# Designs tried in a protein design run: designed miniproteins, single chains, continued (2). Part 89

Each design is a single chain, and the fold is of that chain. pLDDT is the mean over its residues in the fold that is shown.

## One batch from the design tools (miniprotein)

Design m7275
Fold by ESMFold2-Fast:
Structure m7275 (fold): chain A 67 residues (1-67)
Amino acid sequence: RTPEEILRVAAASAVYNGHDRETAVRVALLAMKAAGVQVSEETVRKIVDEVAKLSPEELLKIIGEGD
């Protein structure tokens, strides 16, 4: 998995599970830290905002890319 894939999967998973924007940002930041990747909160918020506009079916496709 690339850092970008980890971020997209973490953000999509949080949004798919019904987390709000702030919680999704925190979940994605925690996932990036656990993976040893440094990323800005601003970048994480942008990705969370992008995935929050997607349908559940589209979110599941992104989550599947992380396997």
Scores: mean pLDDT 78

Design m7276
Fold by ESMFold2-Fast:
Structure m7276 (fold): chain A 59 residues (1-59)
Amino acid sequence: SPKEKERRGASLYAGGSIRGIGLEVEGELSSPEEGERLRRLGREERERAKEEAERIFEE
């Protein structure tokens, strides 16, 4: 159903966003070198979650 797809997509996107934000926050508390790497990973994780959620909404 439309509500089921919306719930699945929203859950996936929220989970990925929370994980990405956590990595970016950890990056701010790390050394400058490690911080940049963690921020990059956090952005990639959020973007991946967004793409997966959009794929689910388009089913």
Scores: mean pLDDT 71

Design m7277
Fold by ESMFold2-Fast:
Structure m7277 (fold): chain A 65 residues (1-65)
Amino acid sequence: LEDLKKGLEAAKKGDIESAIKYAKKAAETVNPLASYAAKQAIKALEKGDIEQAIKNLEAAIELAE
């Protein structure tokens, strides 16, 4: 959960490298639904789709709560 929140803050600041780093760490430690959302966020970040990445990170946080 903490890594998902750090990833979301990094994405909002435009720090794509840190956002991907935290989302990858989170995907390994959260439940399967939150992990799936985090992986979708990583794909969006890699494509430069920051808005989609933020939505997927917010969804991952909700699913991990």
Scores: mean pLDDT 81

Design m7278
Fold by ESMFold2-Fast:
Structure m7278 (fold): chain A 75 residues (1-75)
Amino acid sequence: EEKKKKGLELFDEGMRAYAQGNYEEAVKLFEEAVKLLDGLDRRAALIMLSDVYYKLGDKEKAEKYTAEAEKVVRE
């Protein structure tokens, strides 16, 4: 439960950084959230990582995280 709580806090901080256009900070926060979250919460963090990497111009990483998020939906 503590890992999930910390993961959700990091996800919220990442969303704030993303809204402010701080994409490099958002990547760091979402990467940490992915490590702590499971299931649909982890999927949400992976989707946000994909979106942020598109904003940073890293299409390869964006596509990687989109594929990982799609795998979570089927498990």
Scores: mean pLDDT 83

Design m7279
Fold by ESMFold2-Fast:
Structure m7279 (fold): chain A 70 residues (1-70)
Amino acid sequence: SASALRREAQRVLAVVEEILQIEDPQTARKIIETVRESLLRRAERAGDAALAEQVEAHYKALLEEIEKQE
């Protein structure tokens, strides 16, 4: 269901934020991009445009944080 997918996406995004804190910036960026692609594909298959927008906004913020640490 869409609710289950959104809950899973929220959990995955929290793990990605933790990765940003413990990995070097280049490794963190690669992991974040891989997870973003996976979540966007799942959101597209579910037809959940709001989730896709949430994923993009969150990853943009994480990438900006990585750039500040480089």
Scores: mean pLDDT 74

Design m7280
Fold by ESMFold2-Fast:
Structure m7280 (fold): chain A 61 residues (1-61)
Amino acid sequence: MSERLRELLERNPERREELLEEYERLVAGFEAIGLPRELAEPLALTAVELDARAREIAAAR
């Protein structure tokens, strides 16, 4: 597991399972369109990080 993924899950302990599921779905989706795993994983992680951050901003406002 990547350090960035672990950090994201630690930052969002109550949402660990949801974030992990979303990450796994995105990785599978990218692999389905032919992206190599090494590219699919960081792209999926970035997308999950952005979603988590957007939710934090919404909760603050």
Scores: mean pLDDT 78

Design m7281
Fold by ESMFold2-Fast:
Structure m7281 (fold): chain A 82 residues (1-82)
Amino acid sequence: STEELVEKYVQIVETVGKELNLPESLIEEAIEKIRKMAKGRDEASIRMVASTVLHEALKKANKSQEEIGYAQSLFNELLKKG
């Protein structure tokens, strides 16, 4: 279902955010945005929302370009596993 798919991407973003030591408040903000913006969308749109929201959270946390690149790589690897 679309709800299960949204929660899959929520779990990926939470996992990546914790791995990159994002503040809990930014992780919570990202999760809320994904659930709100991805509701009723197809997988490609859900993936785009999750990726965009994660990228903005990393920028707000002042993560380096190298750390952002690592986060994108980890996001893609977690997608392959789930």
Scores: mean pLDDT 87

Design m7282
Fold by ESMFold2-Fast:
Structure m7282 (fold): chain A 78 residues (1-78)
Amino acid sequence: MSIEELEKEITVALAEMNLALAERSGEVDDFVLKTIEKVMEVDPEAGLELAERALEIAKRSGNEEVYKKLQEMIEKLK
């Protein structure tokens, strides 16, 4: 495995862990948003999946600002 492949796998794994914590807390903070954005750059397909999961968390919590940012990130990836 190359350094590039390792960096991608680590980035995705860390984002998944952060999103799982956000799911338990019901809060998607700026750190979670940044990790999803980073995943979208290295693995757009995985990033889209994480963003859609975060969007559901933001929708349930009523966080309009985070919801809007996630929608923009998803739209940019299309």
Scores: mean pLDDT 78

Design m7283
Fold by ESMFold2-Fast:
Structure m7283 (fold): chain A 80 residues (1-80)
Amino acid sequence: SLVLSNSKIKSIKPGAFKDLKDLTELNLSGNDIESIEPGVFEGLENLTRIDLSGSKLKSLPPELFQLPNLQYLAVDDLEE
């Protein structure tokens, strides 16, 4: 599990988690994240939980919905 909550992260780029293939939980809450580039979560097949609450995201990278074991995804304020 990786906890990066309240760490002032504004964006996440491809390769940020490339060596963390056994990661099951990722907490990114409270960072005011404005963007996540496509490919950031690609290959994280063991992820069961992602917490993006407290972000300012307008869209989610589509690979999030292709993760085979993802059971929990928390996000705030997505524009429709």
Scores: mean pLDDT 76

Design m7284
Fold by ESMFold2-Fast:
Structure m7284 (fold): chain A 80 residues (1-80)
Amino acid sequence: MQKEIDEGMADILVAIGKLLASKGDYEGAIEMYERAIELAPDNAIAWANLGEAYKLAGDEEKAKEAYAKAKELDPTLKEA
């Protein structure tokens, strides 16, 4: 189904983003997380990782917005 395909692709993009962030490529990580959110806008993990990548890139305002969205989608998530 379309949603399952989009969710699967989003999970792959999140995994790639995490790999890029672990290498210090926060710009690349942000791009991957943004693409994941485009496919699965309710993916709280993608929003949380986007917030962490923005924080590490020095964009505190965008990090705050992404974390707020992640917490809205899953209130059990902690800010990284």
Scores: mean pLDDT 80

Design m7285
Fold by ESMFold2-Fast:
Structure m7285 (fold): chain A 59 residues (1-59)
Amino acid sequence: GPAAAERLRAHMEGLGQAVLAAHPDATVRLEQIGDHRFRLTITVDGETRVFEADARELD
């Protein structure tokens, strides 16, 4: 439900902030790409990594 999507969003935001704390020049982008699906894009030292997760798959 919506609470699960909000928990996933908060978790991914926390991950992005942890990366920025360790690598201040990093680029972090969090996008909602579905009702329960999020994409986190992190670029650090010229390397881009993309993480996608759906809150309904985390049970």
Scores: mean pLDDT 82

Design m7286
Fold by ESMFold2-Fast:
Structure m7286 (fold): chain A 94 residues (1-94)
Amino acid sequence: MRTPEERERLWKEVEVALLEMNAALQEKIADRYLKEGDFEKAIEWYEKALETYRKALEILDSLPDSPETQRLRDYLREKIAEIEKKLAEVKEKL
């Protein structure tokens, strides 16, 4: 039977998944603006993606350790580093 603690954990897992999906969409929007030469909008959307990935990682860090959560933490850290690098490169073009 589901305990209140199990329900809270499942809800957090769903929230992390939704945040990861939203951050990925925000990154794709930023990539599109970058290709169009709209560096100001590209920066705005990369910053939004970075904030959303960081929020996902923060919630994920509150969950118990498992192979699945560790894999997702590593993925989110890599995505954060990738977007920070893209942001630095775009800011050099301003």
Scores: mean pLDDT 86

Design m7287
Fold by ESMFold2-Fast:
Formats: structure tokens, sequence, C-alpha cells
Structure m7287 (fold): chain A 74 residues (1-74)
């Protein structure tokens, strides 16, 4: 599936950027992964990592928002 392959690649890029502390770039790739996937497991994991990226930026409000979205899919 072309869209699923694109979603996985965007998710993996986001994970790498998050590990480097590049939070703004990681957020962009996780958003792309979510947009390109209907897989609840991938989307839930991307939401969890979005929350971690926003927490890393000090944006606790958005971090809690993304955690809630992840919990709804899990």
Amino acid sequence: DWADAEAVLNYLKGRGLLGEGKYDEAIKYFEKAIENSTDPELRAEAYRLLAEAYEGKGDTVKAEEWRQKADELA
C-alpha cells in the first residue's frame, strides 16, 4: 500500500529527528505520518511521540492533547 509505506517512512524520520532533539522537524514528520495512515496502531504511536516532542518544547498543553488522542486509539 503506497500511502501506508509513506506513513511508515514519515514516522521513522520523525523518530530519528526526535532522538536528535529536533522537535519542530519531528512534529512535521509525525503529522505527515498521521495524515497518510488509517492504521490505528501507527496513528496512536505517532500521537504519543507528538506528545513527547511537544513536551520537549515545553508545550505541555499540546502534549496533553496528543496523549489524549493516543489513548482514544489504544
Scores: mean pLDDT 82

Design m7288
Fold by ESMFold2-Fast:
Structure m7288 (fold): chain A 61 residues (1-61)
Amino acid sequence: SEAEEAYEKGLEAFKAGDYEAAVKYFTESIRLLEENPENPELLEEAKTYLIAAQYELQLRK
């Protein structure tokens, strides 16, 4: 799914230390999952990673 693809891109960015890209992709994944709530587990995981990526960005200021 498009939401799963966005989530996977977010994970790849997060693992690479590209937290700005990770925030972008996890935000897109959450948007898609909220429009079509077929996977509540993935939605919660994407939200958790979004918070982690935002936290990492704050540490990089």
Scores: mean pLDDT 83

Design m7289
Fold by ESMFold2-Fast:
Structure m7289 (fold): chain A 80 residues (1-80)
Amino acid sequence: MEEERELAEKLKEKLLEIIKEAEKLKEEGKIEEAIFELELTIGLAGIWRGVGLITGDEAVREAAEEVEEEAKKKLEELKK
């Protein structure tokens, strides 16, 4: 499970970076691009949550769930 644990950490880091980019796009007035990045993050997190469920990797599942919730919250704030 070494690769799966490392994958969970990298997954969370990379997906949170996309959320951060979406916030930057919002600051630049690029609302449509920000929405796209957040929707992409939600989709990717959903896929990884499924992977965690199938493989029994709780770290991957938890990381994906946390990122999905954060991205959904940011998307709701952005759409207003």
Scores: mean pLDDT 80

Design m7290
Fold by ESMFold2-Fast:
Structure m7290 (fold): chain A 62 residues (1-62)
Amino acid sequence: SDIETAIKLSLEAGADVEGIERALVGVGVPPEQARRGAELAKRLVEEGMSPEEAARKVAALL
């Protein structure tokens, strides 16, 4: 999934919420969903989830 890959690579690169949101918009996610997805992905990683697991979980919700 382009969405899952965009989230995973952004998280692995240490991107902030704005960076993840831009990556998601770049692969065709609407801005409102991209923002929510970026915030959730960053929160999951901060809570100890791996970038791969966080990306998979968030992509399933988008």
Scores: mean pLDDT 87

Design m7291
Fold by ESMFold2-Fast:
Structure m7291 (fold): chain A 58 residues (1-58)
Amino acid sequence: MEEARKLLLEAIGLKLRAIGLLFEYELTGDERLREEAERLLEEAEELEKKADELFEKS
């Protein structure tokens, strides 16, 4: 249960960072920011899936 909550909080954090990077990308046009944001969103989705599995086991 605690592990699932930590994964969800981490996923939320990654999504917030990704949104920030996308906002900076719109201002600067730096494609590296877009690529990093996409990577963070993918990582967040993986963490959400792991958290969901842990909730099922709880």
Scores: mean pLDDT 81

Design m7292
Fold by ESMFold2-Fast:
Structure m7292 (fold): chain A 93 residues (1-93)
Amino acid sequence: MDEEKIREGEELRSKGKYDEAVEVLKQASEDNSEALRNLGEAYYLAGKYDEAIEAYEKAASLGDREAGINLATLYDLLGKTEKGDEWAQKASK
């Protein structure tokens, strides 16, 4: 079930097994915002920033505020400050 896949992915991520975390989290439902947020975090830690942005954007579009905050932070880290500000504003409202 999705909760089991999210938990397994978080454990793998916490152990530094980012690519394995990505593969597990991809097995969760595509409409599960928590799984998509965790997938974005796994991609970010693996250095796969474009994939992290895509996963966070989808999670945020489904109402996950934390994914929106993480996306804003990632855009700022990449020097895309205007996009970071847009997502921070969306996540705060």
Scores: mean pLDDT 80

Design m7293
Fold by ESMFold2-Fast:
Structure m7293 (fold): chain A 61 residues (1-61)
Amino acid sequence: SSLKEALVELARRELAKVVGEEEAERIARDLREQAPSLSLDEFMALISARAREAKERVAAE
């Protein structure tokens, strides 16, 4: 789905600023793998959770 693909790319760009390009790419790959098994709402929630986790780890430093 083009919408889920766009959401992953936006999330990858945001995550790259927090965890770096390599880790953001790995997270994006995991998100793409999960995409077919989740509804759009569930997928958006997963993206939000992953972004929150990454930001919390940086805030702890």
Scores: mean pLDDT 80

Design m7294
Fold by ESMFold2-Fast:
Structure m7294 (fold): chain A 89 residues (1-89)
Amino acid sequence: SMERAREEAEELARQAAELVRQAGEAAAAGRYDEALALLEEAERLAREAVRVAREGGLPDEVIRELLALVVAAAEEHREALERLAEHAA
């Protein structure tokens, strides 16, 4: 049902957002390898949320918000990679 799809997509998005937050803390502490692993999992969960939302027929507005989370995770992943390259020891 659309309601079940919404609940599942929201839970996946919540988990993805929490991993992005944890990745930010890891990156701030110089733990870039940990940050990259967290962001990779965050992007995977956010993409799964988009899939669930699309398959469940959720409104375009909800799908756009989930896609924004995918983009945010990908951008932070790119930034963490750049910092790892600059500070690799």
Scores: mean pLDDT 87

Design m7295
Fold by ESMFold2-Fast:
Structure m7295 (fold): chain A 64 residues (1-64)
Amino acid sequence: SHMASLLASRAVGHVIRAIGAYLEGNKEEAIKDLEEAIRLSEQLPDAQPFVDFLKKKLEEIKKE
């Protein structure tokens, strides 16, 4: 559906922003962007493996 495509594009955009923020040393922004990517991805059918991967990544960043 068009809505699923839009949600996927937004989720990927937030993942890219999270990576950029993390590389710049801004862990707070990286966490926020990753949490938003997770929220968007949870609305997608068949995206559970991707959601699980992002959640693991989030927990790793929080541990640092």
Scores: mean pLDDT 85

Design m7296
Fold by ESMFold2-Fast:
Structure m7296 (fold): chain A 58 residues (1-58)
Amino acid sequence: GREEALKKAEELERELLRQYLEGKLSPEQASTRGKEEILKIYEELDPELAKEFRKRYA
């Protein structure tokens, strides 16, 4: 559901931020991967969130 989608997206963002701070990802790589993976999470768990995300960022 929506809460599970938001929680998984938050955990992913924290993981990507950690990799960015460790120098393993560029800012562009972190942004691109974040958008792609968050969209996948939303499409699987809450399609309405996925539509909102696409309208805002794609």
Scores: mean pLDDT 81

Design m7297
Fold by ESMFold2-Fast:
Structure m7297 (fold): chain A 66 residues (1-66)
Amino acid sequence: SNEELIKKGRELMEQADKAIEAGDIETARKLVDEADELFKKANVSTEEAMRLVATRLRVVGAELDA
């Protein structure tokens, strides 16, 4: 269901945040990419979409600083 896709995406986003905090940027990138694919299949709120964009920008910034 749409709700199950959003729930899984949120769990992946929480894991991505933890991976960023741990400095595991490769894992964070994979988790954000997986969450993005789930959210594209689901009808997500603007708030959920903005959170994904913010986390993706943090990952991209860390990759470019490497």
Scores: mean pLDDT 83

Design m7298
Fold by ESMFold2-Fast:
Order: C-alpha cells, then structure tokens, then sequence
Structure m7298 (fold): chain A 83 residues (1-83)
C-alpha cells in the first residue's frame, strides 16, 4: 500500500540521517576513524536507497546517489585526518 511504501521510505531516509549525525558527532569529538566508518555506512545505505528506487522514483534515486557521493567524500577526508 502507499502508506506502507511511505513508512518504509521514511525509515530508510531516517537511517541515513542517523548515520550522518553519528559521523558528524564523532568528527566533532576528533574521532576521525569512527566518523569515516559512519560516513561510509551512510554512503552504503544511500546507494541502496538509490538502487531500490531508480525505476520507481528517478528523482529520489538521483538525490540518494548525490548523498552517497558526498558521504564517500566526507569518509575519504575523515580517513586522511585519522592518519
């Protein structure tokens, strides 16, 4: 149903947002290794969201791919800061 679809979508978006928040929290604490791990996980979840919706909602899929690319970049920077 549409309601079940929206609930699943909201949950997936909330999972990505929570991982980004945890990454930012770790980064503010100077724990760049933990920040990178959360950003990497956020990128992975965003890519899953993009793949799942690429035919049903191309705009959402494009937005999710963009979030994944940004999170991959933040993870890369955090990994370098951890060294």
Amino acid sequence: SFDKFLEALRKAIEEVEELIKKGQEAEKAGDYKTAAEYYEKAAEKARELAEKHKESDPDLALAARFVAAVMETEAYVARRMAE
Scores: mean pLDDT 86

Design m7299
Fold by ESMFold2-Fast:
Parts: C-alpha cells; structure tokens; sequence
Structure m7299 (fold): chain A 64 residues (1-64)
C-alpha cells in the first residue's frame, strides 16, 4: 500500500546508510506492485551491504 511505501521512505531518510532501510523500501514497492522501483531499491541495499542475502534473493526473483 502507499502507506507502507511512505513509512519505508521515512525510514530511509532517517537511516540513509542502513541497508535494511533500503531493503524495507524495496519490499514495500514490491508488495505494492511497483516492480521497477523495487529493483532500484534492492540494488541500493546491495550497494550498502553486498552480503545482504534477502535483497539479493528478492532482486533475483524480480529479474527472473
């Protein structure tokens, strides 16, 4: 929902260097059906933490 996306956006603004915040925003867009935005934010999470398996798996699922 838009509400979940907005809350996740605020989390990224508050914790801009936390990969988990970027993963949360990617997940919120994914659940909202915003596939391209979900991919963008999963990639940002991976840039901050290349070992983030959740972000890598979710990105792989969307690119399959």
Amino acid sequence: SEERVKLAEETVKEFPNFAGAHLALGTAYDEAGEREKAVEWYRKAIELDPTNEAARRRLADLEA
Scores: mean pLDDT 83

Design m7300
Fold by ESMFold2-Fast:
Structure m7300 (fold): chain A 71 residues (1-71)
Amino acid sequence: TDVEEVVEEAEELGKRAGVPPEIMGRYARELVEEGVPAHVAVASAAILGVAIALLSELDPEEAARELARLR
């Protein structure tokens, strides 16, 4: 599978979830490079994006710290 296509798909999911696209793309890239199937990598990035979005609503400070660590 084309790693760049997986990264682009994850970045689009990040945009829709209100999470910085670079975080989603980097996470998906790392998963694919570790041997995770592309479809699973994108799904995992989507779950992370939703979790970050929900965390931001409940605890903005904690969410900001997590985003800084992932960047």
Scores: mean pLDDT 71

Design m7301
Fold by ESMFold2-Fast:
Structure m7301 (fold): chain A 69 residues (1-69)
Amino acid sequence: MKDNLDEAARAVARKAREAGMEDTAAELEALLAAGAPEGELAAAISAAGARLVAKAGTSDLPLGGPFKA
């Protein structure tokens, strides 16, 4: 089902961007925009997910104090 892969691809792309992997995120977004078939999208998610998992644990703490203006 394309919806599940679509959501997974968007989630992985978002996390990839947060981890600084913009090229990986761009690849997933390009496949989503092009309406890639499930198999191709799944393969791309798998590859991107593996890279993201290897770099998982990146903590970018936003310093700014938005709660106490």
Scores: mean pLDDT 69

Design m7302
Fold by ESMFold2-Fast:
Structure m7302 (fold): chain A 101 residues (1-101)
Amino acid sequence: APSPLAVVRRLLGEFLEELDARLAKTRTLEERKAAAIESLEELRERLLAAFEAQGVPPEVRAAVEALVEEAKARIEATPEDLQGIVEALAGGLLALARAAD
């Protein structure tokens, strides 16, 4: 089976490509916020499903949910900081996956 790190790298790559494509179609800050939140929800669902299928411990899955919820809260508060928020989330998920490997 692929490692948690390999799974996170693949799903983050897919997320970043999908997010970039969605953001390219937005014209307002509110549209960018909505697109980012939608993409984060899809990333969360894919990560949790993959980790459950691999038998990743519940505490690691809870940490993934916490990182995504923090990113969503930050986007709601400061949507203009979207790039930095996404970079912080990606870093957190990669660090979590490395610790789980």
Scores: mean pLDDT 86

Design m7303
Fold by ESMFold2-Fast:
Structure m7303 (fold): chain A 83 residues (1-83)
Amino acid sequence: SDEQVEALEEIRRAIEEGRYDEALRIGFRAGLGQVAMLLVAIAEKAGPEEAVRLAEEARERARKGTSPEEILAWLEERYRELG
């Protein structure tokens, strides 16, 4: 939805600024809590630049109609690739 696309942009911005608790709050309010948790975990493991890049791709996928569940599965695979 447009609300979820906007929430992903807000999550991206919060992660870029190091505001991880705000990213989680935004995610849970928008029904993207697990997506936000994975993006924060990626930021902690691989750095905020990688998490921001993946958040931008998640937003683009949401814009194209990819479901939150499909975005979550894709992010879980990206997180596994980090070791």
Scores: mean pLDDT 89

Design m7304
Fold by ESMFold2-Fast:
Structure m7304 (fold): chain A 77 residues (1-77)
Amino acid sequence: MSKELAEKMAKAIRETLEKAGKPDVGEVLESAVYTMAAAGVAPEATVRALTELARVLDPESAEDVEKALRETLEEGK
């Protein structure tokens, strides 16, 4: 995954979860983006993993996180 895409994903997560009032969940997911980027995980696999992690941490925000991350993939194409 490119550094630019990872930064866009991290920003999308942060903004989405700050709006949801869950900045602590946002910090965990933002860290996970950079960890997966450093490990060479593909963008689609990263979106799936982060969506599942969001569902475990805050089920109510999982769909909003998935939507924000998928919008980032469309911009990166």
Scores: mean pLDDT 81

Design m7305
Fold by ESMFold2-Fast:
Structure m7305 (fold): chain A 94 residues (1-94)
Amino acid sequence: LKKEAEEAIEQGDIKTALKKINELIDEEKYKEAEELAKKLIEKEQTAEGYLALGKALLRLGKYEEAIEAATQAIKLDPNNEEAKILLETAKALK
């Protein structure tokens, strides 16, 4: 998963990279997901990339950083309900 995500990021395959990063989150590999989501965002700033970053950060207890990531996701896609839920959850837990 991590290597496949890294290769997808290098090739600009954002959709595959996001899928593999979310699979890492599902496997509870939050630190690896955080690192890869940050690399993805450096290449291309997407709402889904920030959402994946925020999910990993929330699970790592990095609530302030998760709030920032969720806020960026909402700015890029104001209709993203999952990002809004993430923002409210991170604010409640800090």
Scores: mean pLDDT 86

Design m7306
Fold by ESMFold2-Fast:
Structure m7306 (fold): chain A 56 residues (1-56)
Amino acid sequence: SMNEEQARSLLQKAAQAIMEGDYDKADQLLKQAQSLLDPESAQRAQQVMDTVKQVS
């Protein structure tokens, strides 16, 4: 769906923000992505971003 494509784009930008050390921007982008997703997908997105923070 368009919402899933938009969420994916936002999550890619959030991951980039984490790599740049801008965690505030990453959190804002993650919240925007989660607003476009169902609760299960939103939870998975949070888990992925938490993993990116651990490996960055």
Scores: mean pLDDT 83

Design m7307
Fold by ESMFold2-Fast:
Structure m7307 (fold): chain A 66 residues (1-66)
Amino acid sequence: KSPAVEKLEEEVKKNPNDAEAWLRLGSAYLAEGDLDKAIEYFQKALELDPNNEEAKRLLEIAQKAK
């Protein structure tokens, strides 16, 4: 894992209801090519904030890339 992913995992553990923290974690995994984890964490962000347009867009990109 990259240090950036480890820091973001720590952030979601501290703030599990922060949709933005889950979105950042999903984006980090997407950048690393881990599409399964990216999809999982974008879905978590959308569960917390269903109107997050960036999370919807990134989820679609990750699903199409798989």
Scores: mean pLDDT 82

Design m7308
Fold by ESMFold2-Fast:
Structure m7308 (fold): chain A 92 residues (1-92)
Amino acid sequence: AVEPLVELLKSEDYEVRDNAKEALIEIGPEAIEPLVKLLKHEDEIVRNMALNALLGINDEKAIEPLEKVLKEEQDEETKKKIQYLIEGLKKK
């Protein structure tokens, strides 16, 4: 169920993407690993949808995988967004 929903985040239809995001948030922690992998996607829209889904899940289990991606990320805007998400999760 998680993998098909992750693929729908790549849809050109914003309603499909938003519905997939909400479904992944409802699934919760099991969606974290595939969503973190999407942060490396070439499409900024897909990366932003993955970040928003991770923010909605709001689970501390995302911190360690996010910190690993942050260390290897070269895009400054993506780094800043990941850092904001990590800081938000740590304040929980």
Scores: mean pLDDT 80

Design m7309
Fold by ESMFold2-Fast:
Structure m7309 (fold): chain A 68 residues (1-68)
Amino acid sequence: VLEKAREIAEELLPGKEEAVEALVRAAEAMLAGDGLAAQRYEAEAARASGDAEKALEAARKIRELVEE
C-alpha cells in the first residue's frame, strides 16, 4: 500500500520529493487510524508541492487506495 501511495504521489508530483514524502506519511497515518496526522501531512504536501491542486488530487487517490 505505501509503495503504491508513493507511486501515485510521484506520478502527480514528479521531482517534488518533499511533497511526495509528506503524502506517503499521510498514507501511513491513515493506515494507523490517525486522521489528524494525515490531514497535517496532506497540508504539508500541498505547501511543499508548489501545486496545491495536484497535491490534493494525489491525496484523494491515496485515500481511496488506503480505504479500498
Scores: mean pLDDT 79

Design m7310
Fold by ESMFold2-Fast:
Structure m7310 (fold): chain A 81 residues (1-81)
Amino acid sequence: SSSQVTQITQQGNNQVTTIINQWQSMIQQGMPIQDVISIGNIQLHDMIVNFINQGQQQGVSPSQAGQVGGDISQQWYSQVS
């Protein structure tokens, strides 16, 4: 349902915000950007896979779940670019 898609998207956005705050903290502490990107890529990949799987289980189409993952990826790249 549209309500389930909205809920999954909101959960994803909240997790992205949490991860971004952690990355900003690491950068402020002087961690090399390449290390932050490496950590972020692992966290982002796991998060996207989890949301795609959760969406499919809740009856969201694979295409819609993939779109949520794409939106999450775009938000991440906008913060580290």
Scores: mean pLDDT 71

Design m7311
Fold by ESMFold2-Fast:
Structure m7311 (fold): chain A 115 residues (1-115)
Amino acid sequence: AAALRARIQEAVKLAAEEEKRVLLVFHSDAPEAREEARRAAEEARAAGFEVVLTLAASDLPELAEAQAHLDRGRDNAAIADAQAAIHAVLRRLAPGEYERAMAKGNLATLVFGAA
């Protein structure tokens, strides 16, 4: 858990302070969500994202709310709720860097729920 938090904090810091284009991809434990996340990460690297990190919402206790939304499925409400929960966690883990990264437009997130 500590190593994953440090990786997220470093990615947000790179977006805020080094002006790297960063994508964070979160997925449910469902095999199809994991595969969609993998493809999205490959596409993002090809599209010029310099830092792309993928993780399961189950990997961090702080993501429990996001995990619950992603486990409900793929409708627009579940995805929107998962995104909101993830951004709340990012703001909490890296408050100053998160606000700067978002203001610069260098930090993006994608989520993939269970089918």
Scores: mean pLDDT 86

